Designed miniproteins, single chains, continued (2). Designs and how they scored, part 50

Each design is a single chain, and the fold is of that chain. pLDDT is the mean over its residues in the fold that is shown.

## One batch from the design tools (miniprotein)

Design m5715
Fold by ESMFold2-Fast:
Structure m5715 (fold): chain A 90 residues (1-90)
Amino acid sequence: MKIKVVTLEEVDEESAKKLEKELREAVEKENIDAIVIVVTGEVTSEGGTLLGQLKLELEKEGIKVKLVDARGLSEEEKKKLKEEAIEELK
């Protein structure tokens, strides 16, 4: 299983659209089976909505998607949550 991990410091409309393009290209070219999205900063209402829609669309295409809220956490806590999310996708 090929898992792609991405980290977002801020999720607004522009960063969510950029992420969608990057993830769709990765799925097509790299045969990605699962994606972990780690959020470490602020999420706007629009960015959060677009991120949720992207997750649902990718899941309909057979890609497993895990969203990890790591806002306000230490580096060690972020690492642990990322590793746990990867393990859950196997």
Scores: mean pLDDT 82

Design m5716
Fold by ESMFold2-Fast:
Structure m5716 (fold): chain A 64 residues (1-64)
Amino acid sequence: SNQDILDDFLLRVSEIAAQITDPDKLAQIKGITIQTLNDSVGASSEEVSELVEKSLKQIEKIRS
C-alpha cells in the first residue's frame, strides 16, 4: 500500500521533471523527493498520503 503510493508519487515527479530544463529547479525537486521518501519510512498510509500531497504542491509551485 505505502509502496504503491510512493511509486505513483515517483512517477508523477518524473513526469514533472521531464518538462523542466532549469537545473536549480531540478535540484530543488530532487531534494523534496528525497526528503519525502525519507519521511515516509515507518509512517502510516495516511501520513504517507499527506506527505506526498504536500510535496507535490511544493513541486508544482517550483515548476511554475
Scores: mean pLDDT 86

Design m5717
Fold by ESMFold2-Fast:
Parts: sequence; C-alpha cells; structure tokens
Structure m5717 (fold): chain A 80 residues (1-80)
Amino acid sequence: SELEKLIEEFKKTPDSDVEKQKEIFLKAVRLAAPYLTDEEIQELDEILVNTEKEHPNDEKAIVEALRKALEKLEEKLKKL
C-alpha cells in the first residue's frame, strides 16, 4: 500500500518538477526492492543511467526515463 501510494504520487507530480519525480522514483524502487530480483532492479537502473549518458543535459529525457522505469515497476508489481 505504501508503494502504491508513491506510484500514485508520481503520476500526480508535474513533469516540470524533476527533483520531486526523482525523489518519488528512488523511494518507490527502495520499497519495491524486496519484491524484485537483482536483474529486475538492474533493468530499472539501466533505463536511467543510459538516458543520462545519452542526454546528460536534457531534463525532459530524464523525466521520460523515470516515467518509463516506474511504469515497468508498476507492471511487475501487478503480477504479484
């Protein structure tokens, strides 16, 4: 329930608030970690790392990467 609340908070956060988006994402990953394999956690990390590597000065690209990673996290949790 706490993780579900964080996912809902992320969806309600404006795309312009990159700092809050990052904070919510990190909290969601931490709470979800016990329900995920090491490989699944690595996949989520790779989405963000690869986006920052390819688009280091693009805040919009970072927010899109966080959104996609959180969507993937939500999909995995719905199968539990």
Scores: mean pLDDT 74

Design m5718
Fold by ESMFold2-Fast:
Structure m5718 (fold): chain A 96 residues (1-96)
Amino acid sequence: SIEEELFKKVEEITKGLSEEIKEVMFETAEEIIKILKENPELSEEQKKNIANTAAEVLAEEAKLAVEEKWSLEEIKAAARAIVEMTKDLIKEELEK
C-alpha cells in the first residue's frame, strides 16, 4: 500500500537519526497519508506520485537537518512546509 511504502521509506530515511527527528518525520508521514485519504477523488497513481514526491523531500530535509545541525524548531518548520507542499500538489492534480 502507499501508506506501507511511505512509512518504510521514512524508517530508512531516519535510520541512525535522533528520536526527535524520527518522531517529527513519522508524524509528518502520518499527516500526509491522512490528507491523501481525505481526497478520494485522486486516483491511486496520483496518490502514489504525491506520496513519492513527499518522501523525496522528507529524505532531503532529514539529510539537511543532520548536515546543518537544525534545531527541533527548524525541523518542525520544514515538516510543516512539506505538509503544505502536499496540499498544493493535491490542488494542482485536481485542477488539471
Scores: mean pLDDT 83

Design m5719
Fold by ESMFold2-Fast:
Structure m5719 (fold): chain A 100 residues (1-100)
Amino acid sequence: SEADKIKEELLKLLEELYEKVKEGKATPEEVKKTMEEILKLFGELVKALKDEPEKLKEVIKEVNDKLIEIYNATKDPEIKKEVEKLLKKIGELYEEFEES
């Protein structure tokens, strides 16, 4: 399905970012750009899963778990702030979805 393709792309971007952060190769600017791409894909996924709230909850858990892993893999406070910013934005999008 379209949702499955978006989910796969989103999780792949998160995994690639995790590896770069873990290796100390990611800059705050690169993390910021990747987080913006992840947020865009997540927005598309929310739209694709509008009639499947249980699947959306599962994806949110997987995304949040990976973002927490990225947060814990770095000591850079600027990278941590970018991860926190995305976690907040994902929470806001999910609240808007539940209120709709």
Scores: mean pLDDT 83

Design m5720
Fold by ESMFold2-Fast:
Structure m5720 (fold): chain A 88 residues (1-88)
Amino acid sequence: MLKIEVKVNGKEQKFNKEGEEITVDLGDKVTLTITNEKNAEIVIEKPNGEIEIYKGNKYTFTADEKGVYEVEAVLGGRSSDVYKIVVK
């Protein structure tokens, strides 16, 4: 299974005990890194429903919308868990 490491403003984040959810502030820099893969894609569903696909193993975005960003890593038939970035 693919795994995503999440950093917010350069600091590694731990997921909540209730799931893979991280809370960030509006304007924070979120860095996503896929572990052990170089040719995977990062798929981000924004709070407004727009989907962005980034080809590569590392992607940084600004949390510029309040709501939930859903992030997944994919490579062929393999995927990560869906990671939730909640912007307050």
Scores: mean pLDDT 78

Design m5721
Fold by ESMFold2-Fast:
Formats: C-alpha cells, sequence, structure tokens
Structure m5721 (fold): chain A 70 residues (1-70)
C-alpha cells in the first residue's frame, strides 16, 4: 500500500507536530479514518489558534481533515 501524507500548518512547529502525529497514527492503525481520529487526540494540545490541514492519499484515494487548537 502506497501512502502519501501532505501537511500544511499555521507555523512550521504546528506542521511538524501534525505530520508526526499522523505518521505515528498510520503506523498503529490500518484504517485511514481511524488514524486521522487518533492523530486528532494527540493534537488536542495544539495552542489556541493553531491550524493544521492534513491530506492522506492511499492508492489514489484522498482523505483530509483539519486540526485546530482549542
Amino acid sequence: MKVEVEVTGSTPEVERAAREAVEEALKENKDVGEALKAAGERLKELPAGAVARVTVTVDGLTSGTLYRGK
């Protein structure tokens, strides 16, 4: 299975945190939707106003989500 991950963060630090969380979640979860949900739990500590957009492409199918700091 070929997995491509693209992350855009409001700052380089937020982008790195989101990329790390998603990549780790994808190692632990076989389903992309479950991985994105697990990554969201790790990213709940993002500072207020932080935003990360994540796109995951698996075998030509693209899924995406937005993570926001509280």
Scores: mean pLDDT 78

Design m5722
Fold by ESMFold2-Fast:
Structure m5722 (fold): chain A 95 residues (1-95)
Amino acid sequence: SDLLEQLREELLRLGRTWIDVAEEMVKEGKKDQMIGMLESAKRIYSLFSDDPYYDTLVQMYDILIEGIRNDIPSEEVMKRIEERIEEGIERLEKQ
């Protein structure tokens, strides 16, 4: 549906934006600060994780945190984010 397509595009844009921000922060030597910000955002969204939309956001933040901690290439991080977004959209469609 058009609504699910819009949500997919918004989540993909959000994922790409966070990867770009994370790359900049890591380059500036602010890796721990970046992880702390992502953990704080994850904690807020986890309060609403019964909703598949917010659960998808929590999973995206987990992937970003793991990517930064383990120096996973941004392309691989984005691929994992895209997979979680598709699963989230499928859950939303079934509601």
Scores: mean pLDDT 87

Design m5723
Fold by ESMFold2-Fast:
Structure m5723 (fold): chain A 78 residues (1-78)
Amino acid sequence: KPTEEEILEFIRRTLERLGVSPEVIDEAIKAVKEGIEKNGLTPQTVSDALTKVREKVKSEADRKAIDTAALGANTMIT
């Protein structure tokens, strides 16, 4: 089972690779970290946190990047 740090690093690196801005990356990492602190490290927690960030971004490319990060992180947890 991956650690919180491994999941957060995976999400950060995936969003960086896909060209997401530092501001959006910081928001995504903050949301996932807060979700894990409240609900524990589960696929549902990560998906819920990233969905909140996805709803705030205006770029379709950023939304697709967030979807990619969510899918990859959930695969690591399961």
Scores: mean pLDDT 84

Design m5724
Fold by ESMFold2-Fast:
Parts: sequence; structure tokens; C-alpha cells
Structure m5724 (fold): chain A 80 residues (1-80)
Amino acid sequence: ATEAQRRALGEEILAGLPEEVVKTLEDALKAAGIPVSSLPVLVVELAEEDEASIKPFFDFLEVPEEVFEKVREAGRAALK
């Protein structure tokens, strides 16, 4: 898939998540100095990659486990 297609899928996943979950992710990226524009691509990667590969990055961002699991579930549902 192209970067534009991955971003569009990520934006669709984010639109399906509760506002509080999206805000937590955006705030975590801002705190880490990562552009919020990266968020759609990151939620697609969370859905596609092995949990063991992507979880350390979300742990680094200090994202709560409940938020991580909600994003992973929504992403995997969108990929089916």
C-alpha cells in the first residue's frame, strides 16, 4: 500500500476510536517530540506488526495498556 493509502486507513481507524483515546495518543506523541501527523501510520503499524515489535515503542511513549489494546483491536478489525 502507498503512504497515502496507509494514512487514509489510519485516519479511518482513529475516527472509530473514542476521542479520549485519540487525545491520549496525540498527547503522547507531542510529549515525545514526534509529529502528530505520524499517528495514522503508527496505528496501522500497530495493527500489522507483531505485538512484541511495536509494544516497546508505545511503552516508550508511556501510552496506557488499555489505550494500546483498544487501538490494536480497532486496527485489526479494520484490516479484516
Scores: mean pLDDT 75

Design m5725
Fold by ESMFold2-Fast:
Structure m5725 (fold): chain A 88 residues (1-88)
Amino acid sequence: GAPTLTGRVVAGPAGSVLKKGDVVTIESDGGGLATFTVTKEAPLAPGGVLELEFPNGAVVTAVVKSGEDAAVGGRIVLEFVGDNAGPF
């Protein structure tokens, strides 16, 4: 299966119900995209920016590529951006 990592939200998009300190589990596609399943309602619109911290202390920036006002059980697609092109 694809590599899976647990990250913590450091910063979320304006209006997001994802709070600083919230824990998300993400799955890599190996190509700079990752997905996570929403465990609570989260209005994440395309273009929204997330900053995630991983257990090794790495902090990475991700942009929402697809998402809707996400009901529990929905999938959000993230693209990692910058020189650290993902935590995987």
Scores: mean pLDDT 64

Design m5726
Fold by ESMFold2-Fast:
Structure m5726 (fold): chain A 60 residues (1-60)
Amino acid sequence: SDLDELKEIIEEKIKKMREAGLSKAEIREYVDETLESIKDSLSDEEYEELKKFAEAVLKE
C-alpha cells in the first residue's frame, strides 16, 4: 500500500540521517517537514498512523 511504502521511505531516511551523525532534533525536523509535505495526500487516519510510526522509529 502507499502507506507501507511511505513508512519504508521514512524509516530508511531516519536510519541514513542517524548514520550520518545528525542529532535527534535535526532528524525530527526533517521528519516533520516530510510529513507536512505529504499530509494532503493522506487521510487523517493514515497521517496519524504514519506520524506514530515515525515517532516509534525516532525512539529507537
Scores: mean pLDDT 82

Design m5727
Fold by ESMFold2-Fast:
Structure m5727 (fold): chain A 109 residues (1-109)
Amino acid sequence: SKEEVEEVTEKLLEAIDAGDVEKVREYGEKLVELAKDPETADAVVAAARGILGHLLRTPDVPPEVLVEVLRYLAEIAKITKDEDLLELVRELALRRGDPAVIRAVEEAL
């Protein structure tokens, strides 16, 4: 449901801000599953764009958390066939300039 997308997204953002890699994986996986449902796919894409916007405003997110989040966003973009979202994920990795993050994202793309 759309309400479930909103709840999962809120919990994912909280996990990102807390630097909690395990909770990022838990809620990232749930968001990916919601992307596979045609009824929630559009809401998940909107949520993914919101998460990217949050990451642009939070440069201090640890690389290990950033890698996990960007991998889930890349997977969502592939499931939903949103090429613009894939490009935004790639751009964010390049803007951060961390070679490990860039490599992990390119492997996921």
Scores: mean pLDDT 88

Design m5728
Fold by ESMFold2-Fast:
Structure m5728 (fold): chain A 81 residues (1-81)
Amino acid sequence: GELERALEELRRIYEETKDPIVKHGARQGIRLAELTQDPRVAVEALRLVREAEKLVQQGRYESAIGLVLRLIGDLLDEQLR
């Protein structure tokens, strides 16, 4: 389903990326998707990681870091539910 496809793409990004910002974002996205088991959460995490990758490719590192921090915040919120 959508959850499995989003998790596969997040794991692919995590394995293939050499950028530490994108790698950390993908790792947090995987953890969030696995913790929630919610396809909506997994798809949104994948969207944020892909946007962070685009921002890194554009040299917009501060913006990319901001997206990863949002994923970390979402993960912390889910752990407190």
Scores: mean pLDDT 85

Design m5729
Fold by ESMFold2-Fast:
Structure m5729 (fold): chain A 62 residues (1-62)
Amino acid sequence: MDERAREYLELANRSTGPEKIKYAGKAAGLAGDDDSVEYFGRRAKTEKDPATKEAYEEAAKG
């Protein structure tokens, strides 16, 4: 895995809530994990909490 992707994944593991989602999305984008990026995009469409929805939208950008 790219070192930067691993660093963001570690940050995601140490974070909670919307912050965790944003770091996980950054890690997936840097790792070329299109399946995870697509998953975040789908979650953004159905999420009802505004802060969590925004985090999934950011994660879907990679």
Scores: mean pLDDT 79

Design m5730
Fold by ESMFold2-Fast:
Structure m5730 (fold): chain A 60 residues (1-60)
Amino acid sequence: PPSPEELLQGMLDSLLLSIEMGASPETVLRMWRLAKPYLLSAGVSPEQVEALEKEVLEAA
């Protein structure tokens, strides 16, 4: 099964790809809102989730 680190990397890659493909900030934020509880339930640390959220918000 994927590790929490693999899930985190996969989500980052997907969000960055969406941004590169011209997704609106609203679309990126909606994707993040759906992903955040899933990542937390999969065992990704709150600190890692917060760092990714900051990176995504800065990129969008």
Scores: mean pLDDT 77

Design m5731
Fold by ESMFold2-Fast:
Structure m5731 (fold): chain A 97 residues (1-97)
Amino acid sequence: MEEEKKKIIEETRRIAIEAEAKAGMAMMLASSIKLHDPSMKEKTEELIERAAEVVERAKEALKLAEEDPEKGLKLAEEALREAEELLEEAMKLGKEL
């Protein structure tokens, strides 16, 4: 039980770090697209905002895992999913330019 909790917290940390990294990549790509095409400013700014929210959620998930490991893990997994979707959206926008 105690060892199991530790494993869940470590897994949550791994997922949260990956979510932050992917959200960060989405923000970088969106910022580059915005500089390349000013007409994309609204879409890129919205993407950057959503990515920043995912970063905060990933940090919250890690804190939550210390109190409720299962809930923290679920929140981290949701943050990673959103980060992957945002990165995909940013890559697609870049390809259109």
Scores: mean pLDDT 84

Design m5732
Fold by ESMFold2-Fast:
Parts: structure tokens; C-alpha cells; sequence
Structure m5732 (fold): chain A 72 residues (1-72)
């Protein structure tokens, strides 16, 4: 999960989305602590696809949904 999270966070920073980049890093750390890295990878891949399509609102929505799923 670290490799994908680092790649996504870097892409977000390059677009001026520093708050989202920090959210990605926190999400990856939470996933590691909860032992839900496989689930987190699914959400990170979906968020990266949304970001690559220029849909920043969708990328944020996906990350927040992933945080909710991992936290429950």
C-alpha cells in the first residue's frame, strides 16, 4: 500500500492538492494499523483513476469512503 499511496500523494501535490496528499498518507497508515491494506489498495486505485481523469471531487469522495470503511 505504501508504493501506491506515495505515487498518488505525489500526483496530488503536483496538482496543488496538498490536503488530499496528506489524507492519502494518513489513509495508508490507518490501513496498515488496521490490517486492511488490500482494501485500501482498491480505494487508492479508484482515487488515482479519478485523479487521472481530472475529477478531483470524485477522488476526494473515494478516499473519504475508504477511510470510513477501514475505520468501521
Amino acid sequence: VEELAEELAEKMRSKGLDDLAETVRQFAELAREKGKEDLAVEYLRKAMEALDNGDFDKAREILLEGIREISS
Scores: mean pLDDT 81

Design m5733
Fold by ESMFold2-Fast:
Structure m5733 (fold): chain A 57 residues (1-57)
Amino acid sequence: NAAALAAQGAADKAASITRYNAHPAGKEVDQEAATYNKLRQMKEKIDELKKKIEELK
């Protein structure tokens, strides 16, 4: 039910925060994820341009 799912979600979130605080590398992983997100967006744009160039040939 919804109450049980909410309780489990809260427990999982608390455990995640505890892990993150216990290991400083967790913060660097968060920053790395943001960088990867930007790189992924740029790659998609490059792939779109490559596709258009291929169509011109």
Scores: mean pLDDT 68

Design m5734
Fold by ESMFold2-Fast:
Structure m5734 (fold): chain A 61 residues (1-61)
Amino acid sequence: MFEEMIKAVEAGTLEGVEFAAKLVTKLKDYAKEKLTPTELFATMVGANVETFKELYELVKS
């Protein structure tokens, strides 16, 4: 789920919307190149893992 992204969009914060779009694009590109959830997951080590995982679940389909 990407509830935080939706919340940011609903709040009307430009940075929130930009962040969501950039993150989704980057995640899709990375997943397409690697096709390995493990490597993609490792990339977010040190970040907010749960939030990033929610976004990844959406993009992986």
Scores: mean pLDDT 53

Design m5735
Fold by ESMFold2-Fast:
Structure m5735 (fold): chain A 110 residues (1-110)
Amino acid sequence: SDKLLEEAKKLFEEANKLYQQSLEARFQGDDEKARELTAEANDKLSQAYLLLSKAYKEQGNEKLAKQYEEASKMLKEISEALRKGDLESARKKAIEYTSFSLRQIGDEID
């Protein structure tokens, strides 16, 4: 529904603000604060993707709904690794997420 898309947009804007704050904290040498802000941003982005999944499911686009649900799960796993301070796991999961996203773009190009 249009309302789900509007709610997702607000969550994307919140995530973007948190990512910017995380970058500023990192430049100030506050690595712990930077990690927490990045984890919070990933949580917001995960929530936005769940709303997109629901919106596409309501529109009958089950393929896109499933893809956004999987992306949401991957972001949540990255967030959890960051909060635990497991930077190696977070990095590996972020690479997997990027590869998944690039595959989705490739599948949409004829």
Scores: mean pLDDT 85

Design m5736
Fold by ESMFold2-Fast:
Structure m5736 (fold): chain A 79 residues (1-79)
Amino acid sequence: MKVEISVTLVGYDENGNLQRYEESLVLDSLSDEQLENMAYAELLAQEQGLDMTIEISGADPEEARARARERYAENLAAA
């Protein structure tokens, strides 16, 4: 099953102008590790106040998002 990844980033440049970046990539498959890493990157960006969203079509990211949240919590507890 083909998987489509869409990344959207919204922020302000150094001049205070609103910038929107959107990129899409189509892959034949994604591994669980790749899904988890993408979910973790989205979580880190959101925790730092960045308006970044990663949408995945053709795969269920919910388990990967759950693992990313556990990984983030463990990293905070280990600090």
Scores: mean pLDDT 72

Design m5737
Fold by ESMFold2-Fast:
Structure m5737 (fold): chain A 75 residues (1-75)
Amino acid sequence: EKEKEEAEKKRKEFFETLEKAYRAAKEGDKSPENLEALKKIKESKNYTDEQIVELYEEEKKIEKEAEELEKKLKE
Protein backbone atom coordinates (compact mmCIF):
# COMPACT_ATOMS: atom_id res chain seq x y z
CA GLU A 1 0.00 0.00 0.00
CA LYS A 2 1.78 3.07 -1.34
CA GLU A 3 -0.24 5.53 0.75
CA LYS A 4 0.51 3.65 3.97
CA GLU A 5 4.24 3.54 3.20
CA GLU A 6 4.33 7.25 2.36
CA ALA A 7 2.39 8.10 5.53
CA GLU A 8 4.79 6.06 7.68
CA LYS A 9 7.81 7.71 6.05
CA LYS A 10 6.41 11.22 6.57
CA ARG A 11 5.46 10.41 10.17
CA LYS A 12 8.99 9.12 10.87
CA GLU A 13 10.57 12.21 9.29
CA PHE A 14 8.27 14.50 11.27
CA PHE A 15 9.03 12.69 14.54
CA GLU A 16 12.79 12.92 13.91
CA THR A 17 12.41 16.64 13.23
CA LEU A 18 10.25 17.00 16.36
CA GLU A 19 12.91 15.23 18.46
CA LYS A 20 15.62 17.61 17.21
CA ALA A 21 13.34 20.61 17.86
CA TYR A 22 12.66 19.27 21.38
CA ARG A 23 16.38 19.04 22.07
CA ALA A 24 16.85 22.67 21.04
CA ALA A 25 13.80 23.94 22.96
CA LYS A 26 14.03 21.86 26.16
CA GLU A 27 17.68 20.78 26.53
CA GLY A 28 19.35 23.85 25.02
CA ASP A 29 21.16 21.76 22.40
CA LYS A 30 21.97 24.56 19.96
CA SER A 31 23.46 22.38 17.21
CA PRO A 32 22.62 23.74 13.72
CA GLU A 33 20.51 20.64 12.96
CA ASN A 34 18.39 21.05 16.09
CA LEU A 35 17.93 24.80 15.53
CA GLU A 36 16.87 24.24 11.90
CA ALA A 37 14.38 21.59 13.04
CA LEU A 38 12.96 23.96 15.66
CA LYS A 39 12.65 26.77 13.09
CA LYS A 40 11.02 24.45 10.54
CA ILE A 41 8.33 23.25 12.98
CA LYS A 42 7.64 26.77 14.28
CA GLU A 43 7.21 28.13 10.75
CA SER A 44 5.18 25.23 9.31
CA LYS A 45 2.95 24.43 12.32
CA ASN A 46 2.91 27.77 14.19
CA TYR A 47 4.01 26.02 17.40
CA THR A 48 5.78 27.73 20.28
CA ASP A 49 8.85 26.18 21.96
CA GLU A 50 6.61 25.15 24.88
CA GLN A 51 4.07 23.48 22.58
CA ILE A 52 6.85 21.56 20.81
CA VAL A 53 8.16 20.34 24.18
CA GLU A 54 4.64 19.33 25.28
CA LEU A 55 3.90 17.56 21.99
CA TYR A 56 7.10 15.48 22.11
CA GLU A 57 6.70 14.67 25.81
CA GLU A 58 3.07 13.59 25.26
CA GLU A 59 4.15 11.30 22.40
CA LYS A 60 6.85 9.79 24.63
CA LYS A 61 4.38 9.37 27.50
CA ILE A 62 1.88 7.57 25.24
CA GLU A 63 4.65 5.27 23.97
CA LYS A 64 5.83 4.53 27.53
CA GLU A 65 2.27 3.84 28.76
CA ALA A 66 1.71 1.47 25.82
CA GLU A 67 4.93 -0.40 26.67
CA GLU A 68 3.96 -0.59 30.36
CA LEU A 69 0.53 -1.98 29.46
CA GLU A 70 2.17 -4.60 27.23
CA LYS A 71 4.51 -5.59 30.08
CA LYS A 72 1.57 -5.96 32.48
CA LEU A 73 -0.16 -8.31 30.03
CA LYS A 74 2.85 -10.55 29.45
CA GLU A 75 3.93 -13.44 31.66
Scores: mean pLDDT 74

Design m5738
Fold by ESMFold2-Fast:
Structure m5738 (fold): chain A 73 residues (1-73)
Amino acid sequence: MSKEELEAEVAEGMALISLGVAKTILKKAGKEEEAEALVEKYLPKIREAAKAGNTEEVLKLGKEALEEADKLL
């Protein structure tokens, strides 16, 4: 595994944790449909960016998911 591939895998893990936190916050706020929509929007984008080795985009998507969840509260 290259350093770039390893960094992308770590970033994917971090972004997925961020998405999971965002989902949990929305569900606890009673916004279950919004939580599901957020995952459907960001999960494939995070996976695709990680597959492309785009660490910066992966981290950005995780942050955007948290920001979008905050705006929905």
Scores: mean pLDDT 83

Design m5739
Fold by ESMFold2-Fast:
Structure m5739 (fold): chain A 132 residues (1-132)
Amino acid sequence: MSKSGLFGNETKDFFRELAELAEKAGLNALADFFRVMSYNDYVPPAYANMLQGIKAYLQGDKEKAIEYFEEAKRMAEKAGDTLTVLFSEGFIKLIQGDKAGAAELFEKLKELAQEKGNNMAVEIAEELIARL
């Protein structure tokens, strides 16, 4: 899954797997987010690529993680989804060892999430910044 969305039971199973991986990595806010998202029946392609990037990152596959995040960023930019752009670019910088660039992007993600009242995205951004 590099350019496709997730549907029905695929969404539930995928988010359950992501929650387990995030919890194992000590990313509890991210794990809680995935548990909430497991109730969705559809995930759009840009967002699905971002989630595949997170899965690859948590499994230690840096090369695949970058490929998925770059695809997610391209799709999200075209769709005007600034949250997915900032999240994906932040992870690309983190994987490349640019901790300062990652911190700047995750701080922008946090600010935008606060403006939108998305408390879960705020907690995820804070957790990622704390791990830099």
Scores: mean pLDDT 81

Design m5740
Fold by ESMFold2-Fast:
Structure m5740 (fold): chain A 86 residues (1-86)
Amino acid sequence: MEELEKGIEALEKLLEWARAQGAPPDVIETLEKMIEAARKMLELKKKGASDEDIYRALVELGLTDGDPDAARAVKESIETLEVELP
C-alpha cells in the first residue's frame, strides 16, 4: 500500500516535470492515464481487493490487452517507481 502511494507521488512529480519541459501531448496523456489507474488500484487495495480484482480494473481502463503479466508489470512499476527530479 505504501509502495503504491509512493509510486503515485512519483508519477505526479514526473507528470509535473514533463509538463514543465513541454513534453508531447501523448506523453502527458499516458502519464495521466497511469496516475488514474494507480489511484484506482490504491482504492481497490484499501478495500481489500485481490491482485485479480486489480488486474481486471486495469483491463477495464484499457491499460492492458488482457495479458496478466503486462497488468502485473504495470502495477509493480507504479508501486516501485522512485523518481529524483533535477
Scores: mean pLDDT 69

Design m5741
Fold by ESMFold2-Fast:
Structure m5741 (fold): chain A 84 residues (1-84)
Amino acid sequence: SAVELLERIKKLIEEMAKEKDPLEKDILRAFIRMLFSVIKLSNPELAEEIDKAAEKVDAALDAGDYEAAIKTVEELKEKIEKAE
């Protein structure tokens, strides 16, 4: 489900926060982007909300603000749960 994929994204962000190798961080970030794409393909009616959340997560990760990135994922999860 989209909720399960968002929980995976949250765990990957938590792994990025603990990772010191920039190459490993880039790999984790690529996987996060891939999971957002999978969620969007499975939920085309929510594509705009998912894209906005993905952009906010990317911006937060660029700033090293892992707490803001996690909060954005949790907010998107709540929106999807309410739409079910």
Scores: mean pLDDT 84

Design m5742
Fold by ESMFold2-Fast:
Structure m5742 (fold): chain A 90 residues (1-90)
Amino acid sequence: SKSEKKLIAKQLDVIAEKYQLSNNAKTLARIAVFSTNTEIPKTPIPDSALKSVKTKELKKELEKIFKPYYPKNAEVLSTNLAYLLHTASG
């Protein structure tokens, strides 16, 4: 729903500030989560693709945000989004 999207967006803003994500990474995160034209891949990537400790921590915090709304897919979505944000940050 619109109210759920607003709550998720607010939580994403807190995470973005905590991990000091660039404005481009913040924009990518919102597009990936909410856009019908840019879906986060539902195919799980291997945990070995998360190379840094910060990327693994980001994944865990994203999973906590998504789990109440997407309980079956929260782990896959958080892993894939953390990977995309890491790749986009350079």
Scores: mean pLDDT 65

Design m5743
Fold by ESMFold2-Fast:
Structure m5743 (fold): chain A 99 residues (1-99)
Amino acid sequence: RFKEPKIVEAEFNGKKVLLIDGGSDSTPEDWANNKDAQNKVKNAVSRNIPILINMSGTDSTSPVSPTDGLNIAKALGAPTSLVEVTRDDRYSELIEKKL
């Protein structure tokens, strides 16, 4: 049994962002079955809120592929124009700081 994916809305210097952290076993298939995640993405899209997908935790020998992040975005029903894929663990600190 594994950790549940985390989805949080945050504000960075007046700009709202939907942050998605899939954990260690996040796949496009898992996201396609996550109704809550899909609803949160749909709500963010309707309000033109950017969606940030965190791909952190990838091994140093396995670099993050833009295709992997985009496949997760497609499974969630998010348009690629509103999606940013990142490998920056520091976004969690930004949530804690509540910037």
Scores: mean pLDDT 63

Design m5744
Fold by ESMFold2-Fast:
Structure m5744 (fold): chain A 88 residues (1-88)
Amino acid sequence: APQTLEEAVEKFRAELAKDPSDLSTVETLAQSLIGLGRREEALAVYEEAVAKNPDNAELQLLLGTFLRTQGQEERAAAYFEKAKALAP
């Protein structure tokens, strides 16, 4: 239900604030936002996670993967290259 996804968003935003590099929390928060149709907010979650953890290859891959689902292939490729450079 929408209320359940909204509750999930609130909970996982608080959890992400405690550990900005928690891949599981980043993904769950973004998926909850996508379920609500809030795709711009989901993008912001991935972008903020990468900005706070620029050397985390897994976060670069998550952002790249999301950008591909939004049809932004060129932006996605740039993040995949960053991830490859960090963890070849």
Scores: mean pLDDT 82

Design m5745
Fold by ESMFold2-Fast:
Structure m5745 (fold): chain A 92 residues (1-92)
Amino acid sequence: SAAEMVAKANEYAKKGEQAFESGNFEEAVRLFRKSADLYEEAAQLAGNDEAVELIKALKSLGEEYFKQGNYEEAALHYLVGVRIADHMLKGV
């Protein structure tokens, strides 16, 4: 269900935040990717096309920083992205 995907996304986001606070930015991005993918799937299942497009855009931005070797900025943009996704999908 969408609610189960949101719950799993929240768990990955929390682990990502813990990795971020520890300075493990590449690991934070890995965990935030799992979170963002689950939020995207939940948004698609809920028929929330606006959330799907926003999550895709935020993932693209985070990946662009990652490709540049700026892992801290990539992790920060992913962190903001998963928090916005969580807010948009409240009540699913």
Scores: mean pLDDT 88

Design m5746
Fold by ESMFold2-Fast:
Structure m5746 (fold): chain A 70 residues (1-70)
Amino acid sequence: GAATQAGGRAAGRLARAGRPVEGAEAFIKGMEASGVTLSAEARERLLAGAAAGPEAMQRAGTWAAVLGGA
């Protein structure tokens, strides 16, 4: 949905700005604010993915938007 797309894009932009962990935290917070509960494993994977690089995080956000709906 639109919230997932916005969160993914924001996370990607923050990662590109050299703040990938902040981007991942913002994405997680956005999902939780939307009523989505993430498992501890999912949160760890998102944070680890953000630390792996801004491009990887942005790509992951794009995939989440495509798979989660427009």
Scores: mean pLDDT 62

Design m5747
Fold by ESMFold2-Fast:
Structure m5747 (fold): chain A 68 residues (1-68)
Amino acid sequence: SGKVYEGTDTSGHVHTYEILSESSDGTKYTLKITDPNGNVSTITVGRDEPITTIGGGPVYLTLLKEVK
């Protein structure tokens, strides 16, 4: 936990993704997502599954920029 990633949405706004926890089998992450307005959501996604809740398209965590 504590890894932070950034992804830019289709409008050029930066969203922050923080890994809160990983499942014991390594197949899922629990993520804290902060949108550009400061709204926070928590989701659980599969390791190779797209994150579809932000920024107008599927985003894969492994393709995002690690910033922390």
Scores: mean pLDDT 70

Design m5748
Fold by ESMFold2-Fast:
Order: sequence, then C-alpha cells, then structure tokens
Structure m5748 (fold): chain A 78 residues (1-78)
Amino acid sequence: SEEQRRKALTEAIKLLKEGKEDEAYQAVLDHGFSEAEARRIVNTAKLLLKYFSDEEIQKLLTKSLDEIDRELVRRILS
C-alpha cells in the first residue's frame, strides 16, 4: 500500500542518516517489499537526503508518493 511504502521510505531515511545502509535495506524488506522494490525505496531515500534538507524531507513525507517523486525529479533536473 502507499502507506506501507511511506513507512518504509521514512524508516530508510532515518537509518541512512545514521550511516546504517544495510539496516535500511533490511528494514524495507521487513515491510514486505521485494529486493528490487527495496533497492528502489533505499535509492529514493538516498536521493532525498542528497538533494533536500531535513526540513524539506519532513514536509515531503506528508505528501503523496507521486508528489514526492515529482519534486525529486524537478530538483534533480534544475
């Protein structure tokens, strides 16, 4: 579900901020995502941390996943 993807993304961001990349990947898998989906979610979390401040990420996580993806693409292409 979108809510489960949002929870997985939020947990991945938290663990990546702690330098725990393997734990971030495992946490997403524990939410029931496939290896391919988990890799995609962790990569999205990495891109969010690269291009956005912590305050911006908190605001983005209140939005739909489609809106998060649009804002991320817009930031990368600007």
Scores: mean pLDDT 86

